# Designed miniproteins, single chains, continued (2), part 23

Each design is a single chain, and the fold is of that chain. pLDDT is the mean over its residues in the fold that is shown.

## One batch from the design tools (miniprotein)

Design m4828
Fold by ESMFold2-Fast:
Structure m4828 (fold): chain A 58 residues (1-58)
Amino acid sequence: SSEIEKKAEEVEKKGVELVVSGKLDPNLPQEEIIRAAAEELGLSEEEIEEIIKYVKSK
């Protein structure tokens, strides 16, 4: 419902795409997958940190 929630969903979807396509190792820590996916989406370091914090808060 918030902007961060929507961005987190996009990043998670991108992370799955990268793993399924073989671009990312599925055994990577969740934080590393989130960082790689968010970087592919062109998100800022600040947005990446907010997404990681949001995901860890669940």
Scores: mean pLDDT 80

Design m4829
Fold by ESMFold2-Fast:
Structure m4829 (fold): chain A 62 residues (1-62)
Amino acid sequence: DTITRLKAQVRALPLSPEVRDAVIADLDRAEALDKAGDTRRSASLATSAALRAIGEAIDRQL
């Protein structure tokens, strides 16, 4: 689903291993929250993690 696709996309981004691993860990937490029925916290965490990954990828192009 959406979180699984986000994890795949994050792995394809030009991120440092440290940032990639941190973002993947947050997406894993978001996935666990979604499975537990906490959809709002899951969506918030997944969005924050995705934005961090995009920001890092953009910074690498500067």
Scores: mean pLDDT 80

Design m4830
Fold by ESMFold2-Fast:
Structure m4830 (fold): chain A 95 residues (1-95)
Amino acid sequence: SMIEKVEKIYEAAVKFEEELRKKNAPFSVLMDAGAILLASAMILQAAKKGMSEEEVKRFIELLIKQVESLLKTAPPEVQDILKKFLDELRKILEE
């Protein structure tokens, strides 16, 4: 169940990064999106290796905070993509 949630987060992060690239987002936004994608992959690998649910949840909360921080500085052209991704992350975590 927790691994399935983290897999969904990783899939969402892949789509998020792809959408930003298609929109020709600023390099700084693409760098932050790449870091978010890498973090999601690392959380997934750690969960598969037996990281506790408490630690996995903590890292997901940190990932959400990174997205929230990016949204505060992101240009208007990509804010819809960021808001959609943030909503998806919150929805996955609530289930």
Scores: mean pLDDT 87

Design m4832
Fold by ESMFold2-Fast:
Structure m4832 (fold): chain A 84 residues (1-84)
Amino acid sequence: GLVEAADERLAADPNDATAHTLRGAGLFLEGKYEEAIKDFEKSIALNPNNYAAWDLLGEAYEKLGEFEKAKEAKEKAEKLLKEM
């Protein structure tokens, strides 16, 4: 699965920002929103310009009803996308 593939990448390189985003996305698909947020936050800490991690962080916050945090994350994602 997506989480398993990401875990293999993280075993080789724990600082793989993309692998943290993929792991978070897999956890999100499993409904594990709080765990997904932790992986997206790790991805962003490693690469703050990771549009996908910011966008998915916003989606996970929406699932938890954290609408203010969701809005802030999505605004950051939109800004990054416009700067590409």
Scores: mean pLDDT 87

Design m4833
Fold by ESMFold2-Fast:
Structure m4833 (fold): chain A 86 residues (1-86)
Amino acid sequence: MAEELLEKAKEKLAEAAKLEAEAKKLAEIEGEENQKKAEELYKEAQKLIAEAAKAMEELAKIVSEEELKKYEEELEKYTKEAIEEA
């Protein structure tokens, strides 16, 4: 079921993007203490990105190249919205 894999990837990437944006804000606002917290958020984001990549890999095996491109663009758009609206 391609839709389920896409939704999982979207959710993971959106959360990762939010964590990365929050990490950046923390690093800019407060010195070393918030940089350390930002680093932790980045590591969490990396785990989510890896899970999203796995979902995309499974989806790529199910769908055509054209459909995969559409799903990739949808993921990028969803992730971008999560960052900009955060």
Scores: mean pLDDT 76

Design m4834
Fold by ESMFold2-Fast:
Structure m4834 (fold): chain A 82 residues (1-82)
Amino acid sequence: EPPPLPLEEVERAVEEARRLVEELLREGRMSEEEARRALAAVEIALLLHRGVPFEEALERAAEEYGVEEEVRRLLENWRRLR
């Protein structure tokens, strides 16, 4: 497998993803709930790359975006992809 991306590149990709979500929300192409869910997923990915344990990353994202149900769905999808 290729080596993991440098943290700076991951952080840049996260910023680009957040910008895309904000744009889709602004255009009315994404609901506020969908946007919060997407932003939580992006935050989880960033925290994981920073070395935060998976469970703690989920808890932080859920708390920050108020999306506990969406975070549970992300966890189910993560387990399914294993």
Scores: mean pLDDT 71

Design m4835
Fold by ESMFold2-Fast:
Parts: structure tokens; sequence; C-alpha cells
Structure m4835 (fold): chain A 80 residues (1-80)
């Protein structure tokens, strides 16, 4: 999970640097999907890592609302 999440954050960074907003949005959606997949498998640690990566990637993309929600989600999961 950690390496995959890190690679996706870098993909968002690359897309933003290239001005490719669609690639950035697709990659953010993949990070959000990883949070859901980890939760469906009972992998709370993986879900926290994916949610934190989503928050970082969303900040890079300038999506402060998505970043806030992802940080909130990671905090909720840490209580499990």
Amino acid sequence: MEELARKLVEKVREAVAAGDRFAAEVTLALLDMLVGIALSQGDLEGAIVAAEALAEAAEIAGDEERARLARERAEELREE
C-alpha cells in the first residue's frame, strides 16, 4: 500500500506540473478508490496510508476541500 500510494502522489505531482488536470483528477479518484478497497478488506492501516496520500495529493492539486475530507477520514480511521 505505502509504495503504491506514494507512486500515485508522484503521478498527481507530475500531472499538475504538466498542467494535465484530467490526469490529476483520475489519479485522485484512484487514491480514493484505494481507501475504499483497503476498508473493504479490513486493512485499516492501508486505508489510513491511502487517505493520508489522498490528502497530500489533493493539496498538490489545489483541491483543499478534498484534502480536508481525506485528513478527516484518516483521523477517524486512527481511532479503530
Scores: mean pLDDT 83

Design m4836
Fold by ESMFold2-Fast:
Structure m4836 (fold): chain A 63 residues (1-63)
Amino acid sequence: SNRESGEAAARAGEAGEGAAAATGSWQVKLDGGDPELGRRGAEAGQAGEPAEAARWSRLAGLS
């Protein structure tokens, strides 16, 4: 696309819709069922901080 508006829309989508689903997925799909890393990733998503969510995903061994 010709504008970076899609970046803001993607961030909003991940923060709103993906954040709630992420909490359950993190607990089920994580290496050792590490709820701390999953919860922190979900919290970052809810705060509208995809960069933070990516950082927690990296720490959890997910990228």
Scores: mean pLDDT 51

Design m4837
Fold by ESMFold2-Fast:
Structure m4837 (fold): chain A 104 residues (1-104)
Amino acid sequence: KIDELRKRAAEALQNGDREGLYEVAKELVEIAKKDPSLPKEIVRMAAGLLIAASTRIDVSKGEAYYETEEQKKAADLAYKAIFSDLPVEEQIKLVEEALRELEK
């Protein structure tokens, strides 16, 4: 199941399918919640996909930007999940909060 989700994430990234990135991140979080023995990399993968889903690129300026405050907040929460030395349960909570921001 994780390998299938990785393949789906790669295809969504290649195609700029932001909704697909969101759905894969959501499934990864549910898997991590059910099996806390899974590597932290699964939660970090979900966080990375949410950063990709929430961030836009201005190709003329070469700059990242956010269309909404909710997208910016989701990205900030996902970055905190990746770069904080928090327990996995707290990282899952941060990713869940990021998912909720993108549902608004």
Scores: mean pLDDT 78

Design m4838
Fold by ESMFold2-Fast:
Structure m4838 (fold): chain A 87 residues (1-87)
Amino acid sequence: DPIQKVGALMLALAAREVARLAERGLASAEDVRNEAEALARMAEELGLPEEIVELARQAVEAAEAGKVEEAARLLKEAAERAIEALK
């Protein structure tokens, strides 16, 4: 479904941008958690590689623990892998 693929790609691009903002101290742990949760759900729904789901879920856990720098790094990696998978 082209519309579903475009929507998924937009979500992954947004997640990558939120991660980049968080690395600069411009996004909160809650922002990273919300984006990581959305990315994990999308990756599961579309059957993307398990590694992407695992990285996104690790980003949620790190964000919930207040480890914003680690959460941002994990979210960025998950988002970049999702973008590659959706190309």
Scores: mean pLDDT 89

Design m4839
Fold by ESMFold2-Fast:
Structure m4839 (fold): chain A 58 residues (1-58)
Amino acid sequence: MEREKILEELAKIAKEAYEKDGEGAASQAVVDYLREKGLDPEEAAELAREALNRAFKE
């Protein structure tokens, strides 16, 4: 699976959740998506961090 596509989907999901229920919801949505994909926990954590940074860059 291509990482860039996953990151784009996660960033979109995070932004949508944020618009509805703030940063906590965005973080939870990203985690739920990655768990559904059945990725390795370490890989999932890295992707979640990258996606959230992409969506809400400081």
Scores: mean pLDDT 74

Design m4840
Fold by ESMFold2-Fast:
Structure m4840 (fold): chain A 71 residues (1-71)
Amino acid sequence: MKKKIEDEILIALAKIYVWLAKKFFEKGDLEEARELLKKAEELLKQVDPEDPEAEELRKEVEELKKEIEEA
């Protein structure tokens, strides 16, 4: 399995943005949480769609987006 260093960096950054988005959501800052999730989404668009780590992270983004939209 070939994993480019760029993909590893993008996944790491996306994880950081998702983690921050969850923290802002817990604090009630829905606008900042949405912005951070958008950044994570854009980073994940550049990653191999078949990467299991990226796929799991995309699912987390979608789930958290739903929670924010319903809040």
Scores: mean pLDDT 79

Design m4841
Fold by ESMFold2-Fast:
Structure m4841 (fold): chain A 68 residues (1-68)
Amino acid sequence: MEELKEEIQKVAEPLLKKATDEQRDKMNELILEAIEKGEEYARKVLEVLRKTDSPEEAIQELEKLLKE
């Protein structure tokens, strides 16, 4: 789990740097919610972050993931 959190942080950093303050807060909130749900969701978050190029896309995909 700790290694997954570290990898998520590393992959999220470029997206967070491009994000507005509001988008950054929302993205961090969704990432934390997924991590709290367990390792399976943490892995899915990592996959979403790796495939998205913009904060807008990342937020949309993360919200979809958490809705199930």
Scores: mean pLDDT 80

Design m4842
Fold by ESMFold2-Fast:
Structure m4842 (fold): chain A 76 residues (1-76)
Amino acid sequence: AFAAEEEALRAEVAAITDEEERRARILQWQAGVARVALELGIELVSEETVKATPETPLKEEAERLAREALAAEQAA
């Protein structure tokens, strides 16, 4: 499932000509994956995903944002 979504993301990112738009799209996808992983208590982001994404800092930001969002929902 996530492998298929990752392939779809790669195709979408390849079609994006703007560098900033491409980066934002990758971050958005990684935040979604990280959020699901935190909600289920498992790690869904693979080493292959990290290698496919040249911007490693985006993964850390996505995970932080997902953790904050999940914590806010659990606190409610």
Scores: mean pLDDT 61

Design m4843
Fold by ESMFold2-Fast:
Structure m4843 (fold): chain A 76 residues (1-76)
Amino acid sequence: MAPTPAKPLEELSDEEFAATLRRVALEQAEAWGLSPEQVEALLERIDELLETELARLSKAEVLRRVMRLFNEVLEA
């Protein structure tokens, strides 16, 4: 159990949220041994979610969709 005194997702700026998701995605990609093509595809999909869905959805819902993308990449 990691004690993370993080701000609620909705209190993060869009830039802070985007930077955090991109960093986590790169760390996960390295840990999973993804190919450069898979890493590029994952980052592109995350960037599209951040640019399109953040305007329409909450940060919590965007995070949920990103976690679903991680599961899809693992199963693909």
Scores: mean pLDDT 72

Design m4844
Fold by ESMFold2-Fast:
Structure m4844 (fold): chain A 73 residues (1-73)
Amino acid sequence: APPPATPLDAEQEEKLKQINKYANIVLKTMKPEDVGELIINGDVKKAIELGGEESGKALEEILKLIGKEIKKP
């Protein structure tokens, strides 16, 4: 059977809450398509250019939470 059989533990639930919080910040200034591409590329600099410094910081926190490498400037 597809998707999840086990409830999230407290640590994973906290992590998802943080990801959701930062994703909402980025989504206020960008399309979901652009956000997805920035996450795939780890491009914090482009996030700052598109959505300002808050969006760049939010994307950086998402990348850290998912263990993704941040693209160097």
Scores: mean pLDDT 73

Design m4845
Fold by ESMFold2-Fast:
Structure m4845 (fold): chain A 83 residues (1-83)
Amino acid sequence: AEETARAAEEGAREGAKRGGARDAARAAAEAGVRAGGSEAAAGAAATAAATAAAGGASAEETARLAEEAARGAARGEEEGFPG
């Protein structure tokens, strides 16, 4: 859960520095999955990274948003039921 968020953060940061929105998204998703995260958490991180970078966010902002999205998705799976 938290490890997935940190892995996605580092991946998104390096991806954004090396390339554009797509590289940030791919790196975030790959890092999240590699850390043992769910597809939902990895997907949330990838979407947040792509959206942030496409919107002109810095590499650090892109990483932060990817981390937050992954953490939120992972926590939602553990803590909540619909209703």
Scores: mean pLDDT 74

Design m4846
Fold by ESMFold2-Fast:
Structure m4846 (fold): chain A 70 residues (1-70)
Amino acid sequence: MYRLTLRSENPQAAVIIAQAVFENDGLVTGLRVGKTITVDIWVPDDAALDRVLQALRENGIEVLSVERLP
């Protein structure tokens, strides 16, 4: 489980995030949209996490922090 703190000016950012996670065999377990976007995700391995983070950055979504949840 990981918590991502993200920033994006794209009104479709939440959809882009969900697609990136699902396409990498992950699950979105929590999503909060405000001045920043907070997403709680499960991914099968660290390589899947890296692919998700790369996809977000390639879509202009700024990754502010990545935190491992207990």
Scores: mean pLDDT 86

Design m4847
Fold by ESMFold2-Fast:
Structure m4847 (fold): chain A 78 residues (1-78)
Amino acid sequence: SMAEEAERLLGRLSDLLADTAGRLAAAKTVEEQERILRDAERRARELLRELSRVLSPEEYARVRAEVDTLLADLRAAV
């Protein structure tokens, strides 16, 4: 169902953000941090594109805003 697909994609997005935070904490250079952030931003965009097909417009807007904020916070930390 679309609800099961949405739950799966949201879980993958949550895992991506958690993994990215851990990878940034372990990174030893600014260059490595920038590479990690660019990879995370690309992968988050791909998951958001899939979510746009299964979430309502209201739910999608909420998730997108939260992801944009979290990625901006991670970027500001480097």
Scores: mean pLDDT 87

Design m4848
Fold by ESMFold2-Fast:
Structure m4848 (fold): chain A 94 residues (1-94)
Amino acid sequence: SIDSVIQQIRSMMDRTRDQLLRSTTSDDMVSVVNNTFNQIRSILDTLSPQQRVEAIDEIGRIMSDIIDDMMRVHPSSYVYNVQKTWISNIIDIR
């Protein structure tokens, strides 16, 4: 069901948050984002178009919160590279 998928996404994004906050280089952070999107794409490929929209909206909401957390602990240039990488991946899957 979509509810179980949303819980799976939340769990995955919690791990992504932890990895991004603990990363020490911009390249490592970008790799975390790209690896997360590989998992997201696999999940989304199993969903209907309507379920994909709901899942993508939840992912976007959580990532916005992650970016806010990152701005408190990482250099702005690193956060910018993460945002850019995230936006590019979101555009590709919409």
Scores: mean pLDDT 88

Design m4849
Fold by ESMFold2-Fast:
Structure m4849 (fold): chain A 57 residues (1-57)
Amino acid sequence: MTPVEEIFRLYDEGKVTLEELKEAARELGLPIHPVSGLPDLARATEEQLRELVERLR
């Protein structure tokens, strides 16, 4: 599973809240989409996405 797929799976399954995603992304320095409050995955690097998945696990 790609890091992007893992992030979407965790969120979709309700294992991670929007606030938890925003906090983790902010702590890791990922760009955050202003409307959804979710990490802007299209602007993040693969390394940043992998770190986010590890953080959310």
Scores: mean pLDDT 72

Design m4850
Fold by ESMFold2-Fast:
Order: sequence, then structure tokens, then C-alpha cells
Structure m4850 (fold): chain A 89 residues (1-89)
Amino acid sequence: SLFADLTFLTPEQRAALESVPDEVKEKIALALSFEAARQNKVVGPEEFALVVALYLKDKDESKILEYAREALSVPKEQRRQKILEVLAA
């Protein structure tokens, strides 16, 4: 599982992230890689999970790049908390 190492998430929260289709996850990974390169930032599982969580709010593929920008604007030390907040909404 792409999210197995995110042990701060409940099984239900991990299942919600896993429920996103692989084709959408691939689009998210591509957009996140592009935006991270543009900003000279590094991408890991937490950044990816945050974009997937943001996508789950309205499931709007046209906003994927916007979600990537939002995720990368969150300070590293706040990303876990932001993932939990987004999944609770």
C-alpha cells in the first residue's frame, strides 16, 4: 500500500486514500512532481497523501494542480495534522 507507512492514519483513513482510482493517483503524482520541481521542493508519502486527501473533498480532477500547490504550501511539520483535518472534513 502507498500509505502503509503513514501509521498516524486510522485503517479507515488509509482505506479512504486507497479508494482513489490508480489513474487519478498517477495524475496526482505527476502534478505533484511537476509543482515540487518548480518550487525546488521534495515529495514524500505525506505530500502525496495530502494531495489525495484534498482531491477526496470534491473529486475534481481539474483542480489536481491546485491541490498540489496547496499541499506544498503547508510546512513539513504541519502536514500530518493537515491530512487529518482534511480527512475529517
Scores: mean pLDDT 85

Design m4851
Fold by ESMFold2-Fast:
Structure m4851 (fold): chain A 82 residues (1-82)
Amino acid sequence: MLSEESLEAEVLISLGRMWRGIGLILKSQGNYEGALEAYEKAIELFRRAAELARRAGDERLAREAERLVEEAEELKRKIKEE
């Protein structure tokens, strides 16, 4: 059971990294709206991964996912140019 949650968390992290990458590409093309949407999708996936990792007792994976949330939120904030 718990190992399923760890595997699901790893899959979600991979999907989140993909969306973060898409956001970076869109930003480089000047598509800031698309970049923001991609970063929001990445953040959601990383948050779900952190929850699943914590349930699985995988503290390292949970910390990695939480770190990825923070990094994606910073990327999103930078796009907003407040």
Scores: mean pLDDT 84

Design m4852
Fold by ESMFold2-Fast:
Structure m4852 (fold): chain A 72 residues (1-72)
Amino acid sequence: SEEERKRLIEEIRRTVKEVFQKYWDKLSEEDKKKLAEEVNKIINDLRSGKITPEEARKRIEELVEKAKKLAE
């Protein structure tokens, strides 16, 4: 549903903010920028209906794992 998608987008934004705050000092400025661009693409694709909520969740989980690896 559209309301479910809007709630998921807000959850994604909150999760991303928490992850970025946690790893902020360990990430390069270039990595921060690239991760932010990838998040924005996922949100836009979800908002436009190009991807499902399930696929959006999976992509965000992959980005969180990538951020952790980059932050080492």
Scores: mean pLDDT 78

Design m4853
Fold by ESMFold2-Fast:
Order: structure tokens, then sequence, then C-alpha cells
Structure m4853 (fold): chain A 97 residues (1-97)
């Protein structure tokens, strides 16, 4: 389905960001729609945090990164995704001085 293709695209963008430091933008509106149906998916929270970080909304980025970290610590504490989320959280906090 379109939503399954969109989820795969979102996961690919985060994986690309971890590997290469670069990813294609993802719509905040589409991420919020997916989160309503998949509230325990850390890729969606992480992608939403990243989208707000790219907009310069560091307070919202922090909120969403912290949610992704909370989920990942419960589901997969050894995930490279957790390390990436923690790094992005620290970068967002530094932007707020």
Amino acid sequence: SHMEELKAFIEKQIDEAIKNGEAKPVSIEELERLLKENPDDPYLWLSLGRAYFEKGDYEKAIEYYEKAIEILRKQDPNSPLLKYAEKMLEEAKKKLE
C-alpha cells in the first residue's frame, strides 16, 4: 500500500542519514498520519524529530528524539538507531545553547 511504501521510504532515509549523514526530506503531515496508526514505531518519531530539526524547531526536535529514545531503549537497546537518536538529541540541545 502507499502507507507501507511511505514507511519503507522513511526507514531508508533514516538509515541513509546514519550511513552517509544525508537523507531526503519527509513530510511532517505524512509522518503525523503514520504515527497515529504506528505510535510505537521509533523510525517515525526519529524522522519527525529530524524534520523539525531541519526546520530549526529544536525544542520540538528534542521532544520527538526523546520519544524515539524511550521506545528504542525498551525495544532494542543495542540498536544503531538508538545511538543516532542520542547523537541528534545532543546536537538539538546544543542549538538551544
Scores: mean pLDDT 85

Design m4854
Fold by ESMFold2-Fast:
Structure m4854 (fold): chain A 65 residues (1-65)
Amino acid sequence: SEALVEEALRLAREALRLAEEGRTEEAKQMSDQALRYATRAGATGDPEIRRLLTEAGRRLREQGG
C-alpha cells in the first residue's frame, strides 16, 4: 500500500529528527513505528526507509555508546 509506505517514510524522518534533537525515547518509539509500517507495506528493503532508520540508529548509539 502506498499509504503505508508514505506513513513509514514520515515516521522514519520523524525518528531521525528526534534522534538528532537528542530525544532518545521518542526517536526509538518513532523508529519502531516506522519499521512496523514498513513491514506491513512489504517495504523493509526500501532504500530511503533503510537509510533514515540506519542514520537514526547511528545517532542514538552515539548518544549512549
Scores: mean pLDDT 85

Design m4855
Fold by ESMFold2-Fast:
Structure m4855 (fold): chain A 64 residues (1-64)
Amino acid sequence: MEELEKGKELYAQGKLEEAIKKYEEAIKKDPNNAEAWANLAGVLAKAGKTGEAIKYGLKAEELR
């Protein structure tokens, strides 16, 4: 998914808010994409949103 790939690129650049938006777009297009949920959890953890990171990380594990 192009949105997932762009999100990873933005995350690598430290553009956390833009990366979050791209991962949310990827999830909206494919809610069963475990990788998109896992990557969103990773960005949220880096941004200090620990509760949301745990919630979405568990969603990623559920979809595996």
Scores: mean pLDDT 80

Design m4856
Fold by ESMFold2-Fast:
Structure m4856 (fold): chain A 86 residues (1-86)
Amino acid sequence: MKLTITLKKLTDEEKEQLKLLAKELQEEGISVTLTVEGDTATLTIDGLNTQQAIGYVLNAIGMELEGDSVTVTIEGDTINITITRK
């Protein structure tokens, strides 16, 4: 199963936390790709279950979902999650 998480309107601190998360997951042998473009970050994870991947991302950004927009789309074995801050 492949999980793609897109986070929009991120602060510089949130982008650095996501970079640290991606490094931690890569060091654990998990297939992770992080792409940062402006205030948007896209994290692609393969080999994790969806609940674990979402938990790691929410922890890294400090559970800052109050007032945010969340969209989930499922296509076959790929889960796409888009979170827009503020």
Scores: mean pLDDT 71

Design m4857
Fold by ESMFold2-Fast:
Structure m4857 (fold): chain A 58 residues (1-58)
Amino acid sequence: MSREELDREVEIAMALIEAAVLVRNGDYEEAVRRLEEALERFPDPALRAALEEARARL
């Protein structure tokens, strides 16, 4: 795998972890904002799914 692919996977994983923590704390608006920012950088189905879940809790 290339370094760029690995860096992208790490950034996606970090965004998902941050959003999950925000959702657990009830900070749904901040979770949505963070996931939208991540999705603009990395269009990824896992980020999209997490965004949909966060939006459903608003």
Scores: mean pLDDT 80

Design m4858
Fold by ESMFold2-Fast:
Structure m4858 (fold): chain A 55 residues (1-55)
Amino acid sequence: FEELAKEAERLITLGVIRGIPEAYEIARRVNEAVKNKDVEALKEALERAKELLSK
């Protein structure tokens, strides 16, 4: 769980630095998944972050 959260935070940080507005929405989803300890939601947010940064 913590490894997934750290990876998601890393990708979100890169998205914010690069000025990608969708990164803020993904950050909100990650924060909610961490609060709820929802591994599936965290994995989905991580995959979305990866797709976002592949542009």
Scores: mean pLDDT 73

Design m4859
Fold by ESMFold2-Fast:
Structure m4859 (fold): chain A 64 residues (1-64)
Amino acid sequence: LSDAQRGRIASLVGKALELSEATGEDFLTAFDRVLAEEDARVGLTPEQKAAARAAARAAAADIA
């Protein structure tokens, strides 16, 4: 992944965490919503989606 792609993934994780805290929704569920919105907006590749989900899983494990 490029540095720009890593930065985008970090931004998506941050948005999902903010949404989860604001709504009381599960972080991974909030992340799926954020990822779906970004995919609809810019068209993510399967590889980018997989990398983003892996990053979200790692963040969720760190929070727990």
Scores: mean pLDDT 77

Design m4860
Fold by ESMFold2-Fast:
Structure m4860 (fold): chain A 63 residues (1-63)
Amino acid sequence: MEKEISEAMALIYVGLANLLKSKGKYEEAIELLRKAAEIAEKAGLKELAEEMREKAKKIEEEK
């Protein structure tokens, strides 16, 4: 239950980050991905957290 809620929240943040990236709001997108990674890490979803960190890093490198 707790992990399911955290996973859903992380995915929502990823969706919002993708939308912000499409609008050129890269810094806001990075912030949301970092939040998604933190939520996933606290929920024990280490693989998801690492994916979110990599996505944030890619956006940071693209700007």
Scores: mean pLDDT 77

Design m4861
Fold by ESMFold2-Fast:
Structure m4861 (fold): chain A 80 residues (1-80)
Amino acid sequence: ASEAYLEGERAYREGDYEKAAAYYEKALAQRPSAQIYTNLGRAYYELGDYDKAIEYYEKALALNPNFREARANLEEVKAK
């Protein structure tokens, strides 16, 4: 796994969503993936930036239309 991704996961667990987003963005620059887009969307959701959360969940689904986690999270945020 990317070191940037692992640092993002650690920051997310610690509740530092701004730091998590920064590390996930670094991980995406190294290698885009539906999982990293989904995790970045979750970080923005926790920050209250629902528009960015939607954007990143949609990017995850653009890479993998069957990515269940991104679809579920997108449906939840759009219901707000």
Scores: mean pLDDT 87

Design m4862
Fold by ESMFold2-Fast:
Structure m4862 (fold): chain A 84 residues (1-84)
Amino acid sequence: IQELVKKGNQALQNGDFKSAAELYEEAVKLEPDNLLLLSQLAVAYALLKDYEKAIEYLKKAKELADEKTQKALERMIEVVEKLK
């Protein structure tokens, strides 16, 4: 899974948002309750302008997060909502 995350991060840095989303989706299938992976997948979808999927994954990450991280994720959801 760590190699999938590294490849996904590299794809994001290269502007290959579709490959990043695909790699993060595969990682999320292996660890569905991994907050970091859910957040990274949401970012990749937002960069693809798939705002509905980005919000869905941010909400799922929020359900798993501690109080401080929930506040940060809620702010991210608000930003993505404005991009619609």
Scores: mean pLDDT 79

Design m4863
Fold by ESMFold2-Fast:
Structure m4863 (fold): chain A 113 residues (1-113)
Amino acid sequence: KEEEEKLEKDKVLAEALIEEAEEELKKDPNSAGAYFKLGVAYFLLGKYEEAIEYFEKAIKLDPNNALAYYNLGKVYFKQGKYEKAIEYFEKALELDPDFEEAKENLKKVKEAL
């Protein structure tokens, strides 16, 4: 079943990202990249509240990380919080105007309103 294969792949990738992030945090407890990886891992696990917390931590440590704003927008989109998703996709585009995936997802969210 394709859903089972996707769930297993997402779990394996999430576990790998958590291990990498934990190793990075042992070397640098303020690693924005490590918190970003934790956000991605928890998003893959469908743990959206935890994903938001980790992406917010990554943004606090590196406020110019367009990818972190983009991924936070994706989490809010998955939660059906379309206004928040728009806000974060627009913030990603303010930081990186050439971010094509953010442009595409912003259009999708606006169509879902």
Scores: mean pLDDT 87

Design m4864
Fold by ESMFold2-Fast:
Structure m4864 (fold): chain A 59 residues (1-59)
Amino acid sequence: SKRFKLMEMLLEIRDAAIDGDLEKVKEGIKELRKEFPEMSDETIKTIENMAKNIYEYYS
């Protein structure tokens, strides 16, 4: 389902941020925009900021 795909993609972005893999975080966000083109820019920005906060916490 689309819901499962969204959750999987968000978890992959989170795990990449924890691992410090910024390229994988960026790739995940690009794939998220492709898979969910209806997602607002505000929502994408929130996800980007959450990943950035996770990355900074584990740095």
Scores: mean pLDDT 86

